# Designed miniproteins, single chains, continued (2): the designs that were tried, part 68

Each design is a single chain, and the fold is of that chain. pLDDT is the mean over its residues in the fold that is shown.

## One batch from the design tools (miniprotein)

Design m6498
Fold by ESMFold2-Fast:
Structure m6498 (fold): chain A 60 residues (1-60)
Amino acid sequence: MFTFTVTAPSAEAAQRGADAVRERYPDVEVEVKGNTVTLTTEGSLTRAIGAALAAIGEAL
């Protein structure tokens, strides 16, 4: 199990990032709290990093 937290510049950016992860990595658990996105996966570290990068890219 791997957990990553991404902080976005706004709640709207956080939601955008979360939506991108849900679409690309449906097996990753995504939680949005304010401008913070928490990603949890039981998969590989590589998959977890990929999901985190997708969230960061869309939240920018």
Scores: mean pLDDT 75

Design m6499
Fold by ESMFold2-Fast:
Structure m6499 (fold): chain A 119 residues (1-119)
Amino acid sequence: EVVLTESGGGTVPEGGSVTLSSQISGPFEGLVSVSWIAETPGKGARGVAGISGSGKKVSYDERVKGRVTISLDKSRQTAYLHMNNLEKEDTAVYYTLASVLVDGVVRLVAGQGTQVTVV
């Protein structure tokens, strides 16, 4: 019912930048938080950045701190991740995890992701 649709990935040069988007759609009572996760085959998944549903609380993984910015357009229910000074190690599938309130219960929803390849 709640669906996350990520976009904005592609092949980007080392030292370049990219902006990823995640559109949150479907029926829910409230957005608790959204996190961007990077999944690299053979190396597992890692948190990149998180933002509260109010947009007031933000967190970043130490590996990317200073290079990435997370934001939330609450009116459009879209979370953004802007990444600067890309490194080859940033090559991954980037997806979002959203914690949403549905019928008084917090549910975790995951998107399918968008691929970023740094060359």
Scores: mean pLDDT 86

Design m6500
Fold by ESMFold2-Fast:
Structure m6500 (fold): chain A 63 residues (1-63)
Amino acid sequence: STADEAAAKIRELVPEYRELLREAFGAEPEIEVEALDDTTVRITIRTPSAELEFLVDATKVKV
């Protein structure tokens, strides 16, 4: 699905973001990328001090 392709592309960027967040927060962030449906990807970032959730329109991700 379009969301699966977008999720795969986003996962390619996760290692760089994980390193930056680990340095900034002093702890390993938990980053989850999942396709909820054919057009929506959810990204969840959790640290001991913060939780962020993004819903991404997969049709706007260039794969």
Scores: mean pLDDT 79

Design m6501
Fold by ESMFold2-Fast:
Formats: structure tokens, C-alpha cells, sequence
Structure m6501 (fold): chain A 89 residues (1-89)
């Protein structure tokens, strides 16, 4: 049976995948000029990436690779929100 630590790692990985998916959807919406939809997807990406980081940081032995992946997704999502909001003005 999976340990609690292993379940937390799987949960963090699932959130990272969800964040990456919403980043792709946000970038696609931005390219189409659908800035409001882009913001919605980037905000969802940010929520998932932040949750992944919180889970990884809560591990007894935090994985620096997973932490960096979460931080990179947070940065990309924040950049996307800023760009889409600037275009919406």
C-alpha cells in the first residue's frame, strides 16, 4: 500500500500536471485574443502550482526538483496574468 508520503507526492504531481494544462489553455486563449479566458486559466494554473508547492514543502524530505517545477509554473502563470490584464486595458 502507498505511504502517506508517497500519496502526498502523487497529489503534488497531479496539481503540477493540472497547472501545466491550464498554462497551455491560457497561452492558447491569449494567442486568440480571448484575454478574459486566458486570465481564468492562468489563475487556475497559479492555484494548482501554489498547492503543489505547499504539498512538496510539507514533505519530510522536500524534492527540490518538484519545488523548482512548482515555482516555475507559478512564475509563468503570474507572467501570463500580467500580460493578459495589460492587453485587456
Amino acid sequence: MLTEEELKRIDAAAHLVSAAMHLVLGKNALKKGDYETAIEHYERALEHARRALEIVESLENPDETLMQAARDLIEEAEKGIKEAKEKLK
Scores: mean pLDDT 88

Design m6502
Fold by ESMFold2-Fast:
Structure m6502 (fold): chain A 73 residues (1-73)
Amino acid sequence: MELLEEVERRISAEEAEAITAKAGEEVAKVAGDLEKQAEVLARAAGELARAAGLEDRAEEVAEAVRAAIAAAL
């Protein structure tokens, strides 16, 4: 959560919107497959971190999102 807030602060609104829109479309294509949805969201979170200039933390952000989704199941 804290790391995602940092990404939101550093990323441009246009880049964030483009990445999240693409992730939303990909999630819709795999509706009903929770594992694939988690993978799409984790990849999108990593892309947001890279776009925000946090490339060295991109895998950390992706793993945090994946772990959060797994914990919610």
Scores: mean pLDDT 73

Design m6503
Fold by ESMFold2-Fast:
Structure m6503 (fold): chain A 60 residues (1-60)
Amino acid sequence: SEIDELIKEATELLEKATGEKVSFEDITKVGTRLYLEGKTEVAEKLSELMRKARELGAVL
């Protein structure tokens, strides 16, 4: 589904930024950590993907 594709893109974005495997349950935690570390571009891209997923009915 489109939601699954957005979630996959979000985890891949975070894995590329951190160099570590990111599970679905950790998306928000890792994204918040990156934002606080000043990696705002990655955090903003993540927020866009999560917003699109929520607009499609995902509970995130």
Scores: mean pLDDT 80

Design m6504
Fold by ESMFold2-Fast:
Structure m6504 (fold): chain A 86 residues (1-86)
Amino acid sequence: MKLVLVFKGMSDEQKQKYLQFAQQLKSQGYDVQVDEQGDTLTLTIGGLTVEQAIGYALRAIGMALDGYDVKVTIEGDTLTIEIDFG
């Protein structure tokens, strides 16, 4: 399964938290792609079980905490979480 995390409108502090999250996943041996364009950060994580994808998605949502819109899409083998911080 593939997990795609899309973050928009983040503060520098929020961006650093998600970059640390990506680094932790890379250190655990996951296939992690990081794409930064303007105010948008996209993390793509491959090779996950369904349980791992859900768990990491919930962790990413939990790290956002307050003041965000969350969109969840499941399409085939891809779980996409979009978080807009305003």
Scores: mean pLDDT 81

Design m6505
Fold by ESMFold2-Fast:
Order: structure tokens, then C-alpha cells, then sequence
Structure m6505 (fold): chain A 60 residues (1-60)
């Protein structure tokens, strides 16, 4: 699915796992937030919303 593919690309580009990125955004890590915005045009909240949707879809 598109969300899963997007999360993989973000993880690869930042050199982090998806879980590490989510944890950093929850902590309010500004460096990760800035890189996410610059590279993918996503806010921390938008990525977190996508991650939640991904988890819900995987459970179905």
C-alpha cells in the first residue's frame, strides 16, 4: 500500500527505522521534523497520522 511504501522511503532516506522516526517525532525532535519537512514535505503530525492509519490497515 502507498502508506507502507512511503514509510519505507522515509526510513531509508533518514537512515532510521520507522519506529525510531515515530519515537523521535513523539519526543518533539526538531531535527527529524525539519528533515521530514524538507525531504518529503510532511509535518510531524501528518507522518504520525499516516503511521496510525498504516497500523489500522495492517490489523484488518
Amino acid sequence: KEIEELLKKVAEELGMTPDEIVAALIRGDKEVEEKLREIFGLTAQELLDLYVKYLKEKMK
Scores: mean pLDDT 75

Design m6506
Fold by ESMFold2-Fast:
Structure m6506 (fold): chain A 76 residues (1-76)
Amino acid sequence: MKEAEEYVKKLEEAILKGDFEKAREYAKKTGEALGHPGLEEALLQLIDQAEAGELSPETAVKGVRLAFKTVMEKKE
């Protein structure tokens, strides 16, 4: 959990800086840390949309936060 929160923070910073390569690295690390392939795919999709200019970096970061929060609040 703590490591995943740190990776999400670095992912947000990378998106805001336009460093999409680094953002993809942290998206993968976030998914691995949580054992959640669906989250990794969602984060990568948001990064791809931000890189393509379809989402502003700020909107992509909001999407990242929402996806992460949804996974963290889900209990089985």
Scores: mean pLDDT 81

Design m6507
Fold by ESMFold2-Fast:
Structure m6507 (fold): chain A 147 residues (1-147)
Amino acid sequence: LEEIKREAEELKEKAKALEELAKTLESARNALSGAGASTAETVRSGTPEQAQQAIQNLLDVSNLLTGGLLNAAAVDEEVRKMVEDMGARLNALLQEALANPERAADLVEEGRALATQQLQEAIEYAKEKAKELKKKAEELEKKAKEL
């Protein structure tokens, strides 16, 4: 009985952590989408020096956000892996943008689309898993009360 109650509490805590992770992922998705759009605009309309600086700033912001997301995703290995894969691919696209000024706007837009899509998939995964864990916790609590 006490073991079943403890398992239900652990599932509820993990569900809450995944819900908080989903909110953190939503904030990061919005931040990267906005920063990426602003960077692409600067690359198209600015000087070569302004374009290079904007891409470098986006790379720095992306690395900081990815690091924060990896720490937050310590609660779920699958989300952590999704964030790692997204961060690595985004870093590669932004590095290519720095090396290829003629393709820089397209590469920044590609990176923005990739980051937005992969973070959205991670958000949906975290929310669905939290819902499943809450349901399992409720079923365990019901079973414990019937004893």
Scores: mean pLDDT 88

Design m6508
Fold by ESMFold2-Fast:
Structure m6508 (fold): chain A 55 residues (1-55)
Amino acid sequence: MKPSIEELVARLLAAYKAGDFEGLNALMREAGANYSEAELREFMARFLRGLDALS
């Protein structure tokens, strides 16, 4: 099942906080395979905003 952008961002932030770089890479690869360029841009923007909010 294709996860939503919001779900992917949440999982990516959780993996990043946990230091799970293998999980992070797997999620990024899944996003690249299943999402358009516009969806990937939105996904990256949300992920970066989430990282900024953590610091």
Scores: mean pLDDT 76

Design m6509
Fold by ESMFold2-Fast:
Structure m6509 (fold): chain A 60 residues (1-60)
Amino acid sequence: MEEAEKLLDEAFEKAKENPEMAPYVIHLATLLAMARSRPDLTEEEKEQLIKEAEEVVKKL
C-alpha cells in the first residue's frame, strides 16, 4: 500500500505548518494502519479505507 504511506507522509508535512491539524493526522494514521495491518480485509474494504484517508488529507 504505497499510496497509504505517501498520504501519511503528506499529512505529516502539512501538520508541521499547522499543529491544530494533529487530530486529522492521527485519524489518517489510524485508517492507514488498519488498511496495512489487516490482511483479512478484502480489496474493496482496503480501497474504502484509502478513500477515507484521501478525504482526511483534503482537510489538511
Scores: mean pLDDT 72

Design m6510
Fold by ESMFold2-Fast:
Structure m6510 (fold): chain A 55 residues (1-55)
Amino acid sequence: GAATAATVAAVAAADLRAAGVPEERAQKYGEQVGRAVAEGNSAEATRIGREAAGR
């Protein structure tokens, strides 16, 4: 649901910032990860996170 997507997005964005990703990029990719997780697509969420981190 929306609450789950928002929570995952916030955590993913924080992790990306800790990894050195710029704030604006981290927030955008965090939102994409949150949506993918809320949709049950964990593989896509992982891929998006790696791409955001430059992997």
Scores: mean pLDDT 76

Design m6511
Fold by ESMFold2-Fast:
Structure m6511 (fold): chain A 60 residues (1-60)
Amino acid sequence: MNTLTLTFKNKEEAEKFAKIIKELDPSVKVEVKGNTVTLTSDLPIEKLIGLVLRAIGELL
C-alpha cells in the first residue's frame, strides 16, 4: 500500500484534483482536508505518480 500527500494552492484546486483522480482510477482512496489531498492505493508508486501527473495536466 502506497500513500501520497499533495498540497494545493487552495481548497478548490484540491477538490478539483481529487475529482479528476477518482475519475481516472476509482480504486484510489482519496481524502481531502482543506488544501491537502491524500491518496492511498495498492497501485505501484510509479503508476500512482503517473495518475498524479495526468490529473495535474487536466487542471492546467
Scores: mean pLDDT 83

Design m6512
Fold by ESMFold2-Fast:
Structure m6512 (fold): chain A 62 residues (1-62)
Amino acid sequence: MAELSERARLSEELARPAVREISKLIKENDLTMEEIEAVNREAAERVRKRMEELKKLLEKLK
């Protein structure tokens, strides 16, 4: 048995309920891995764009 770092073990324990919920949603909505990756990429791009907009706003507020 390989020992994981305390932080890695905590992440695994905390992620377990979330992984279970995500697995249910995938099965119920018949999402493919490709579809999940595409949605995640789109969401990440939108978040990144919004963060850049907020950064520019913060610079102007100074």
Scores: mean pLDDT 63

Design m6513
Fold by ESMFold2-Fast:
Structure m6513 (fold): chain A 92 residues (1-92)
Amino acid sequence: SSEELAEELIKEGEELEAKGDYVTAARKFAIAGELYYKLGDYEKAAEAYKKAADLYLKTGNPVYQKLAEEMYKRAGEAYEKLGDYETAEKYY
């Protein structure tokens, strides 16, 4: 299922983060976030997008800055879907 695929991507991302592959880990979390968002699981979508953004920033490489900003915006959008506008505002 799409939910099982999203959970598998989270696990893959965690394993890649542990190995120091922050870019590939961030991509796994971003795809998981998209899947959770499509499933209507906005809380898990927001968590996955935030994790992707944090990992892009953890690279220290400025080329990933825009990707991190995009992921934070997507996390904010997911919180807006939950009606949590106070939390959403912190991501913009």
Scores: mean pLDDT 90

Design m6514
Fold by ESMFold2-Fast:
Structure m6514 (fold): chain A 63 residues (1-63)
Amino acid sequence: SAEEVAKELIRMEEEGASPEEILQYIQALKNEHGNQFLKDVLEELKRMGASSTLLSIVEAVIE
């Protein structure tokens, strides 16, 4: 689900994943699930108070 993916992205950042590693993961999600799913993930991240860096990476991948 979008909520579970949002939690995983926050976990990755908390555990010190690089911005490039996070970007690659988000690009893979786009290829599998499409732009609408990434928009849903972005809204969940906003609700959870995710970092501006994490929000910016997700928005950069959305067309």
Scores: mean pLDDT 85

Design m6515
Fold by ESMFold2-Fast:
Structure m6515 (fold): chain A 91 residues (1-91)
Amino acid sequence: MKLYTNNQGEQVTPLQAAVARLDLERVRELLDAGADVNAVDPETGQSETQRMKSLLEEVKDEEFKEEVLNIMFEHGADGTAKDNNGQTSAD
């Protein structure tokens, strides 16, 4: 999957980039095309769904947030899924 770089130099998925742009149509297109909402980042242990939820916390538009979350859940996003619980701490 092709990653995009945000303004902070971080590599983001197409879904994360679409949310950062508030592009609801692009979010729908990506999920309809089979974007894996449960893909896990091996470094953070966070699923795509968990990363998207973190990104959506920065969004001020509550209707946009709800719409994105609903589309993700329709495509199999599990808000209760156990991943590596953000194993980014090298403790």
Scores: mean pLDDT 65

Design m6516
Fold by ESMFold2-Fast:
Structure m6516 (fold): chain A 75 residues (1-75)
Amino acid sequence: SEIEKKIKEILEEIKELADKYPSLRGLERTVKLLAEAGIQLIKEGDLKSAQEILDYMEKLLKNAKEYAERIEKQK
């Protein structure tokens, strides 16, 4: 499904960021759990709750990217 594809895309982007910025590894663990929960909700037909998880994951990705930009500006 489209929601599942977006969940997997965000998880991959967070993993790439956490590889470069080790301080984000805690966020990577959280996002992995959210991705697993979102995929399970899709399998159960709860697309509304799956979308809410995707929306939250998108917010976390945006915050992670902003954090990475701040770290780069300090160099």
Scores: mean pLDDT 87

Design m6517
Fold by ESMFold2-Fast:
Structure m6517 (fold): chain A 41 residues (1-41)
Amino acid sequence: ADEALERMRKNLESIKTNKKMKDFLEDLIKRAEEGRKALEE
């Protein structure tokens, strides 16, 4: 059905967006930890 196909397409877009957001947050955490470590040196 067309509705099932549309739902699948929206789920794919959501997965792509969530992965990008997850990567962004992980990068922020890593940078914050490196900054703290550099401050202690």
Scores: mean pLDDT 76

Design m6518
Fold by ESMFold2-Fast:
Structure m6518 (fold): chain A 91 residues (1-91)
Amino acid sequence: EELIDEIVQRVLDAWRAARAEGKTLDEIVERVRKIVLEYLKKHNLTKEEAIRLAQRLAQAVMDDPGLTDEEKAALMRAIAEAVREYLKEKE
């Protein structure tokens, strides 16, 4: 519970900070991807836990009323890329 809430908050805070800095969507996606990947590695999540966390993050992003459809798509992409990279390293 708290673990998921923490990463959700970190991702959204990083997104807001990057937007305030005038970063492009691609730069924001890369920043978010790194944050999610580092979080997965720091907590040594299993493959099942990583997939579950990605699903919960995706739902939180989709449910955020402050994000546009384009921003939601970009964040979903960043999350998917981070989880894919992490799972490849676990193979």
Scores: mean pLDDT 78

Design m6519
Fold by ESMFold2-Fast:
Structure m6519 (fold): chain A 73 residues (1-73)
Amino acid sequence: SEEAEKKAEELIKLAKEQSEEAEEYAKKTIEALKKGDIEKAQEYASKLMRLLPEEKRDEARKLLLEIKEALDK
């Protein structure tokens, strides 16, 4: 969905500002969510969160929830 794509781009941008590794895990999390692979999405999201500073983690969690909701409906 267009909303999922916009939120995915926001998450990728947030992660990229931190590191290339964070950007990679953001992309992997989004792809796993698109495929409905919840186990892999959770694994990659956990790795992403560990790469983000504390102040960005809440924003990233909100974006991930919004992406999931947009993909489910």
Scores: mean pLDDT 84

Design m6521
Fold by ESMFold2-Fast:
Structure m6521 (fold): chain A 98 residues (1-98)
Amino acid sequence: MMPLEKKLKEAEEKNDVTTRSFLLDMYSRTLESEGRFSESHFFRGQAYFVRKNYEKAVEHYEKALELDPDDSEAWRNLGRAYEKLGDYEKAKEYYAKA
């Protein structure tokens, strides 16, 4: 498989939100089929974040952290999603957990 990170970077450089969200959704399904449920929820959260659906991004990052509370990147992304929702107090709290 082509490295997901390289394809995501190329789509980000092009501001291609459709390709970025598609690749993240595809990868989340692959992770789910492998039983990697925490990582699957993390990448679904990123797909929603890219589409600016920050409420759904929060839901999936929270599910990822229920399964793997030591995922510092998920804590950081949860904080970032709350910043986008205007909840700066929660953002600060979750950044502290990262």
Scores: mean pLDDT 81

Design m6522
Fold by ESMFold2-Fast:
Structure m6522 (fold): chain A 58 residues (1-58)
Amino acid sequence: MDDEQNLQAMITIGKQAAERSPEAGRRVAESVGEGHEEVMKEVERTIEELERKREEEE
């Protein structure tokens, strides 16, 4: 009953926060009660992709 939509919204917010700061992304994931593991997993994946892109900018 829209719990999956709420989870997807939190994942999106966490990813956008992680693009600004890895710390902010993780903070968003930690604020999620149920489903925090899924949010954190997506945030960590986004952080890894951003780190890879920073290597290319170097």
Scores: mean pLDDT 76

Design m6523
Fold by ESMFold2-Fast:
Structure m6523 (fold): chain A 71 residues (1-71)
Amino acid sequence: SEIEELYKKAEEYLEKAKEAIEKGDIEKAEKYIEEAVKYADKLKELGATEKAEEIYEKVTELLGLLKEKAK
């Protein structure tokens, strides 16, 4: 389904963002987080609110790691 494909895409971008943070590539990490948020927004628009919230929670965690790395 479209919802499952969007969720999978969001998770793929979150994984790429985490890898970029680990490598110290702050700019790339920010781009991947932005993409994950876009897919989460699409999930929310389609009524997949619980899946969107799960992605937003993971985004919040990654933003915390990104801020720590950027110090």
Scores: mean pLDDT 86

Design m6524
Fold by ESMFold2-Fast:
Structure m6524 (fold): chain A 59 residues (1-59)
Amino acid sequence: SEKKKRQEEIAKEIQKKLAELFEKINNETDLDEEIQNKLREEFIKLGPKVEEEIEKLLE
């Protein structure tokens, strides 16, 4: 259905943004450890919850 396709697109966009955040945390060697730690915490807090919802949506 059209609605399902749109939901999948939204899920992929969210997943991409999470991946981009994780990539920045790991790739920016010039980042202070404190900033890296805060970004990791945000990803860890948000990532699993959003990933679980995405997995359910894309089932």
Scores: mean pLDDT 70

Design m6525
Fold by ESMFold2-Fast:
Parts: sequence; structure tokens; C-alpha cells
Structure m6525 (fold): chain A 78 residues (1-78)
Amino acid sequence: MLREEAEKLVKEAEEYEKKGELILAAEKYVKAAELYLQLEEPDREKAAELYKKAGELLEKAGLKEAAKYLYEKAEELL
């Protein structure tokens, strides 16, 4: 269930990213990362990947401080 929800959020994020909705895409990637960490066996690598992706999108949107925070979250998981 949670894994399927996380995968759905990643697809929603990809659609927002494709439309240039960078902040909405980043929000969906962050929510997906959080769900991967809530799995019975947390998927830290996938969560780190999604936090980095969200950070990249926020950086493109000019939200450098928020991007830095997400990059730090990704580093903590690896």
C-alpha cells in the first residue's frame, strides 16, 4: 500500500515536472520520499534519490535554501 502510494506520487511529480510546475513536482517527490522511509523496510536509497530530485527542482525555481535542506536530507540517508 505505502509503496504503491509512493510510486503514484512519483508519477504525479513527473507529470508536474513535465508541465514546468517545479514547486508542485518537488512537493510530490518529497511526499514520495517520506513514504519510502515509512515502509516496513525503509528504502533509504530511493528516498535520497527523490530528495535530491526535489532539491534540483526547487533550485531551478530559485528556492536555494529549501533545495539545500533537501540535499542535506538526502546525504543523511546515504
Scores: mean pLDDT 86

Design m6526
Fold by ESMFold2-Fast:
Structure m6526 (fold): chain A 52 residues (1-52)
Amino acid sequence: MEKTMEEIIEALMNGDYEKARELLEKADFSSEEVAELVGRILRRIGDELDAE
């Protein structure tokens, strides 16, 4: 679960939207897991913004 979420986040940060979509479909996340994924994405973006 967490490994797949991190891989999706990495793909999104690299601009690989196709890969991120495929991974999300393959993982078959629940609505709760999707909410967790969104939270992790927002944290990653916030960290990048704070660096600059």
Scores: mean pLDDT 75

Design m6527
Fold by ESMFold2-Fast:
Structure m6527 (fold): chain A 89 residues (1-89)
Amino acid sequence: MINTMTPEQVRLLRDGLRLSKQTVDFLLVLLSKDATEEEIKEVRELVEEMKKEGLVKEAKIFILTDDPEEKQKVLDEVRKLIDEFREEH
């Protein structure tokens, strides 16, 4: 399931992966249109930290808009990345 995430939810994911000693091959993060530049930066830093620790192998961050056409483009790009990653791994 793909849901919009907050920085707090990304932090909880990081902590959960550390606690369980699990890794994720691909992490997809969808941020709300209402996400601030500070929140977007925090999520980018959390994702970079997780990649450096080896908790996440590859990651993509998208901002989900309320514009139907732009939202559909993001969702199509997300689907494409999931399919490409599944073919490579």
Scores: mean pLDDT 76

Design m6528
Fold by ESMFold2-Fast:
Structure m6528 (fold): chain A 74 residues (1-74)
Amino acid sequence: SMLEEAAELLNKGVEAAKAGDLETAKELFRRAIELAREAGAVLLEHEGREALKLVEQGKSDELRLIKNPESLAR
């Protein structure tokens, strides 16, 4: 589903950011935000936007993986 794909992209972005690849992380977060928007997953879109802000602020250590994307479907 688009929701699962968006959560997967967000998690890949978190892993990239923690590995120091901030440009890849931002691209993955932007793609996750677009898929979440298409899916109508407002909470997941919000999580993606906050992840982008954390990376821009140099706070990649505060990023957390999404373990239950179904909780963000509404």
Scores: mean pLDDT 81

Design m6529
Fold by ESMFold2-Fast:
Structure m6529 (fold): chain A 56 residues (1-56)
Amino acid sequence: MTLREALDRAIELLEAGKTPEQVRKELVEKYGLSEEEANAIVDEAQRILEARRRVE
């Protein structure tokens, strides 16, 4: 899995109502990301979603 694919997946999971903790755990356990990479991806996904909400 590329980091971009991980980011897209994290955005999907957060939009589906999963918590940031659940998304981090899934990225590590299911997709084999490091804990540090998963944390960075989830943080970025949250920033993207917040920016999308604030555009309106």
Scores: mean pLDDT 79

Design m6530
Fold by ESMFold2-Fast:
Structure m6530 (fold): chain A 62 residues (1-62)
Amino acid sequence: SLEERIKRYEEDVKLRKEIEALRAGSPEQQAKADELVRQHFERSRKEYEEILEKARKEGKLF
């Protein structure tokens, strides 16, 4: 829904601000920022894979 998309956008903005703040900090905080970026990409990849798997089980063509 539109509301769900807005919430996801707000969460992404918050995450980006947290990453930016961490990148301006100590080397340990910068490492944490890199970890958050990697986790974000991995989560997005898994979500995409789950969508494809569900579509396969539902017999939909892509």
Scores: mean pLDDT 76

Design m6531
Fold by ESMFold2-Fast:
Formats: structure tokens, sequence, C-alpha cells
Structure m6531 (fold): chain A 75 residues (1-75)
């Protein structure tokens, strides 16, 4: 089920962003954000090749915006 695979990728990306926010080590922050970005890139690749519910597409966009916000905050 592509939708379940996407939900899993989205959940993992969210977890990684939260770990970055809780870390006080700049390198750990960068690693967690980079890993979240990779998970979102895979999700977008799947979305580009498959018919996906709008709700899931919206979740990917929301997590991507959160990632960019956190990245700027942790500069």
Amino acid sequence: DIAKELESLIEKARELIEEAKKSKDPLEQEIHLAMAEIHLAVANLIISRNEVPEEIKKKVEEVKEELERVRKELE
C-alpha cells in the first residue's frame, strides 16, 4: 500500500525533525535534518510516480515547511 509507505516516510521525517530540535549538538542537528530531507525526497519521488490522496500530499508539504522552518531556526 503506497499510502502506508508514504505515511511511514512522513512519520520518520517528523521524528527526525523533532530529534534535531531537541539536540544541542550542531552536528547531530544537521545529521537529523539531512536524514529527514532524504525521507521527504523519497516520499516526493513516490508521489511523482503514483496517484496519491491529496491529504498525504498536504502532509508531505507541511513536514517540508516544518523542516525548512527548523533549519532556519537552528542556523
Scores: mean pLDDT 85

Design m6532
Fold by ESMFold2-Fast:
Structure m6532 (fold): chain A 69 residues (1-69)
Amino acid sequence: SAELEELIEEAERLLEEAEGYPELQKRLKHLIDGLRKALASGDPVIERVALAEGRRALEELREELEKRK
């Protein structure tokens, strides 16, 4: 879905900002991989769950990055 693709793009942008923070980069790469697999599944239920959980995870990772800056 477009929303899931947008979330992947947001996570990739945050990954660029997380340069110098290897633990956050690892967590972001894991999130991006999971979101890409959900998108590739073609299952609307898997995509919906991934979108909801991914949004929560990305918000948490963004807060963690800002705390470390």
Scores: mean pLDDT 86

Design m6533
Fold by ESMFold2-Fast:
Structure m6533 (fold): chain A 66 residues (1-66)
Amino acid sequence: SHMEKKKEEFVEELKKEALERTGDEEFAERLGAAAKQALDNGASEEAVREAVKQSVDFILEQEAKR
């Protein structure tokens, strides 16, 4: 399935970026699962990418305030 493979590649890209920025493998895995669910529910790649960016930024801001 071409569309499923494209979604999986996109999700893996987002997981890798989240892991590189946060160092949190568990967070990256949960983010990937949420992204896949959103895509399966008809969300655009643009909307998912923005939501992931906001989630990563939020975590980094919380870590900086600790």
Scores: mean pLDDT 82

Design m6534
Fold by ESMFold2-Fast:
Structure m6534 (fold): chain A 57 residues (1-57)
Amino acid sequence: SKADILNHLLTEQSYTNQEIGEELGVDPKLVSKAMAEVAGEAKDTADLAEKVHAKLF
């Protein structure tokens, strides 16, 4: 799923929000906004990926 792809990209800390947006086919600005909104609420990287996915899709 796209959430699984996002979890993989977030685990590989070298990926930028631009590169994540390109991989998912989403505007990088929306990726950055979603990350900023949910980062403080996420329990771990998998939870972060699920919350970001919910904001983008």
Scores: mean pLDDT 74

Design m6535
Fold by ESMFold2-Fast:
Structure m6535 (fold): chain A 76 residues (1-76)
Amino acid sequence: MKLKPGDIIVIDKGLPDVRPGDKVLLNGQEVGRVSAVTEDTSFVTVTKETDLNVGDKLTIVRKDGSTVEATVLEIL
């Protein structure tokens, strides 16, 4: 699905694995930023035009440079 800047996706990682402001990468390219976080899920605001589908794997880059993998649960 083609996404544009400002679109929101939901990922399967929450606190403490991800935090607001963390970078979101698809295949090594920044496509979004974590905008809001719950206990088990987070909202990502898309910042670059990209193709994403439910079930796709994203890399979240934390402030310290460590990474965690997350899966797209929903596209809003």
Scores: mean pLDDT 86

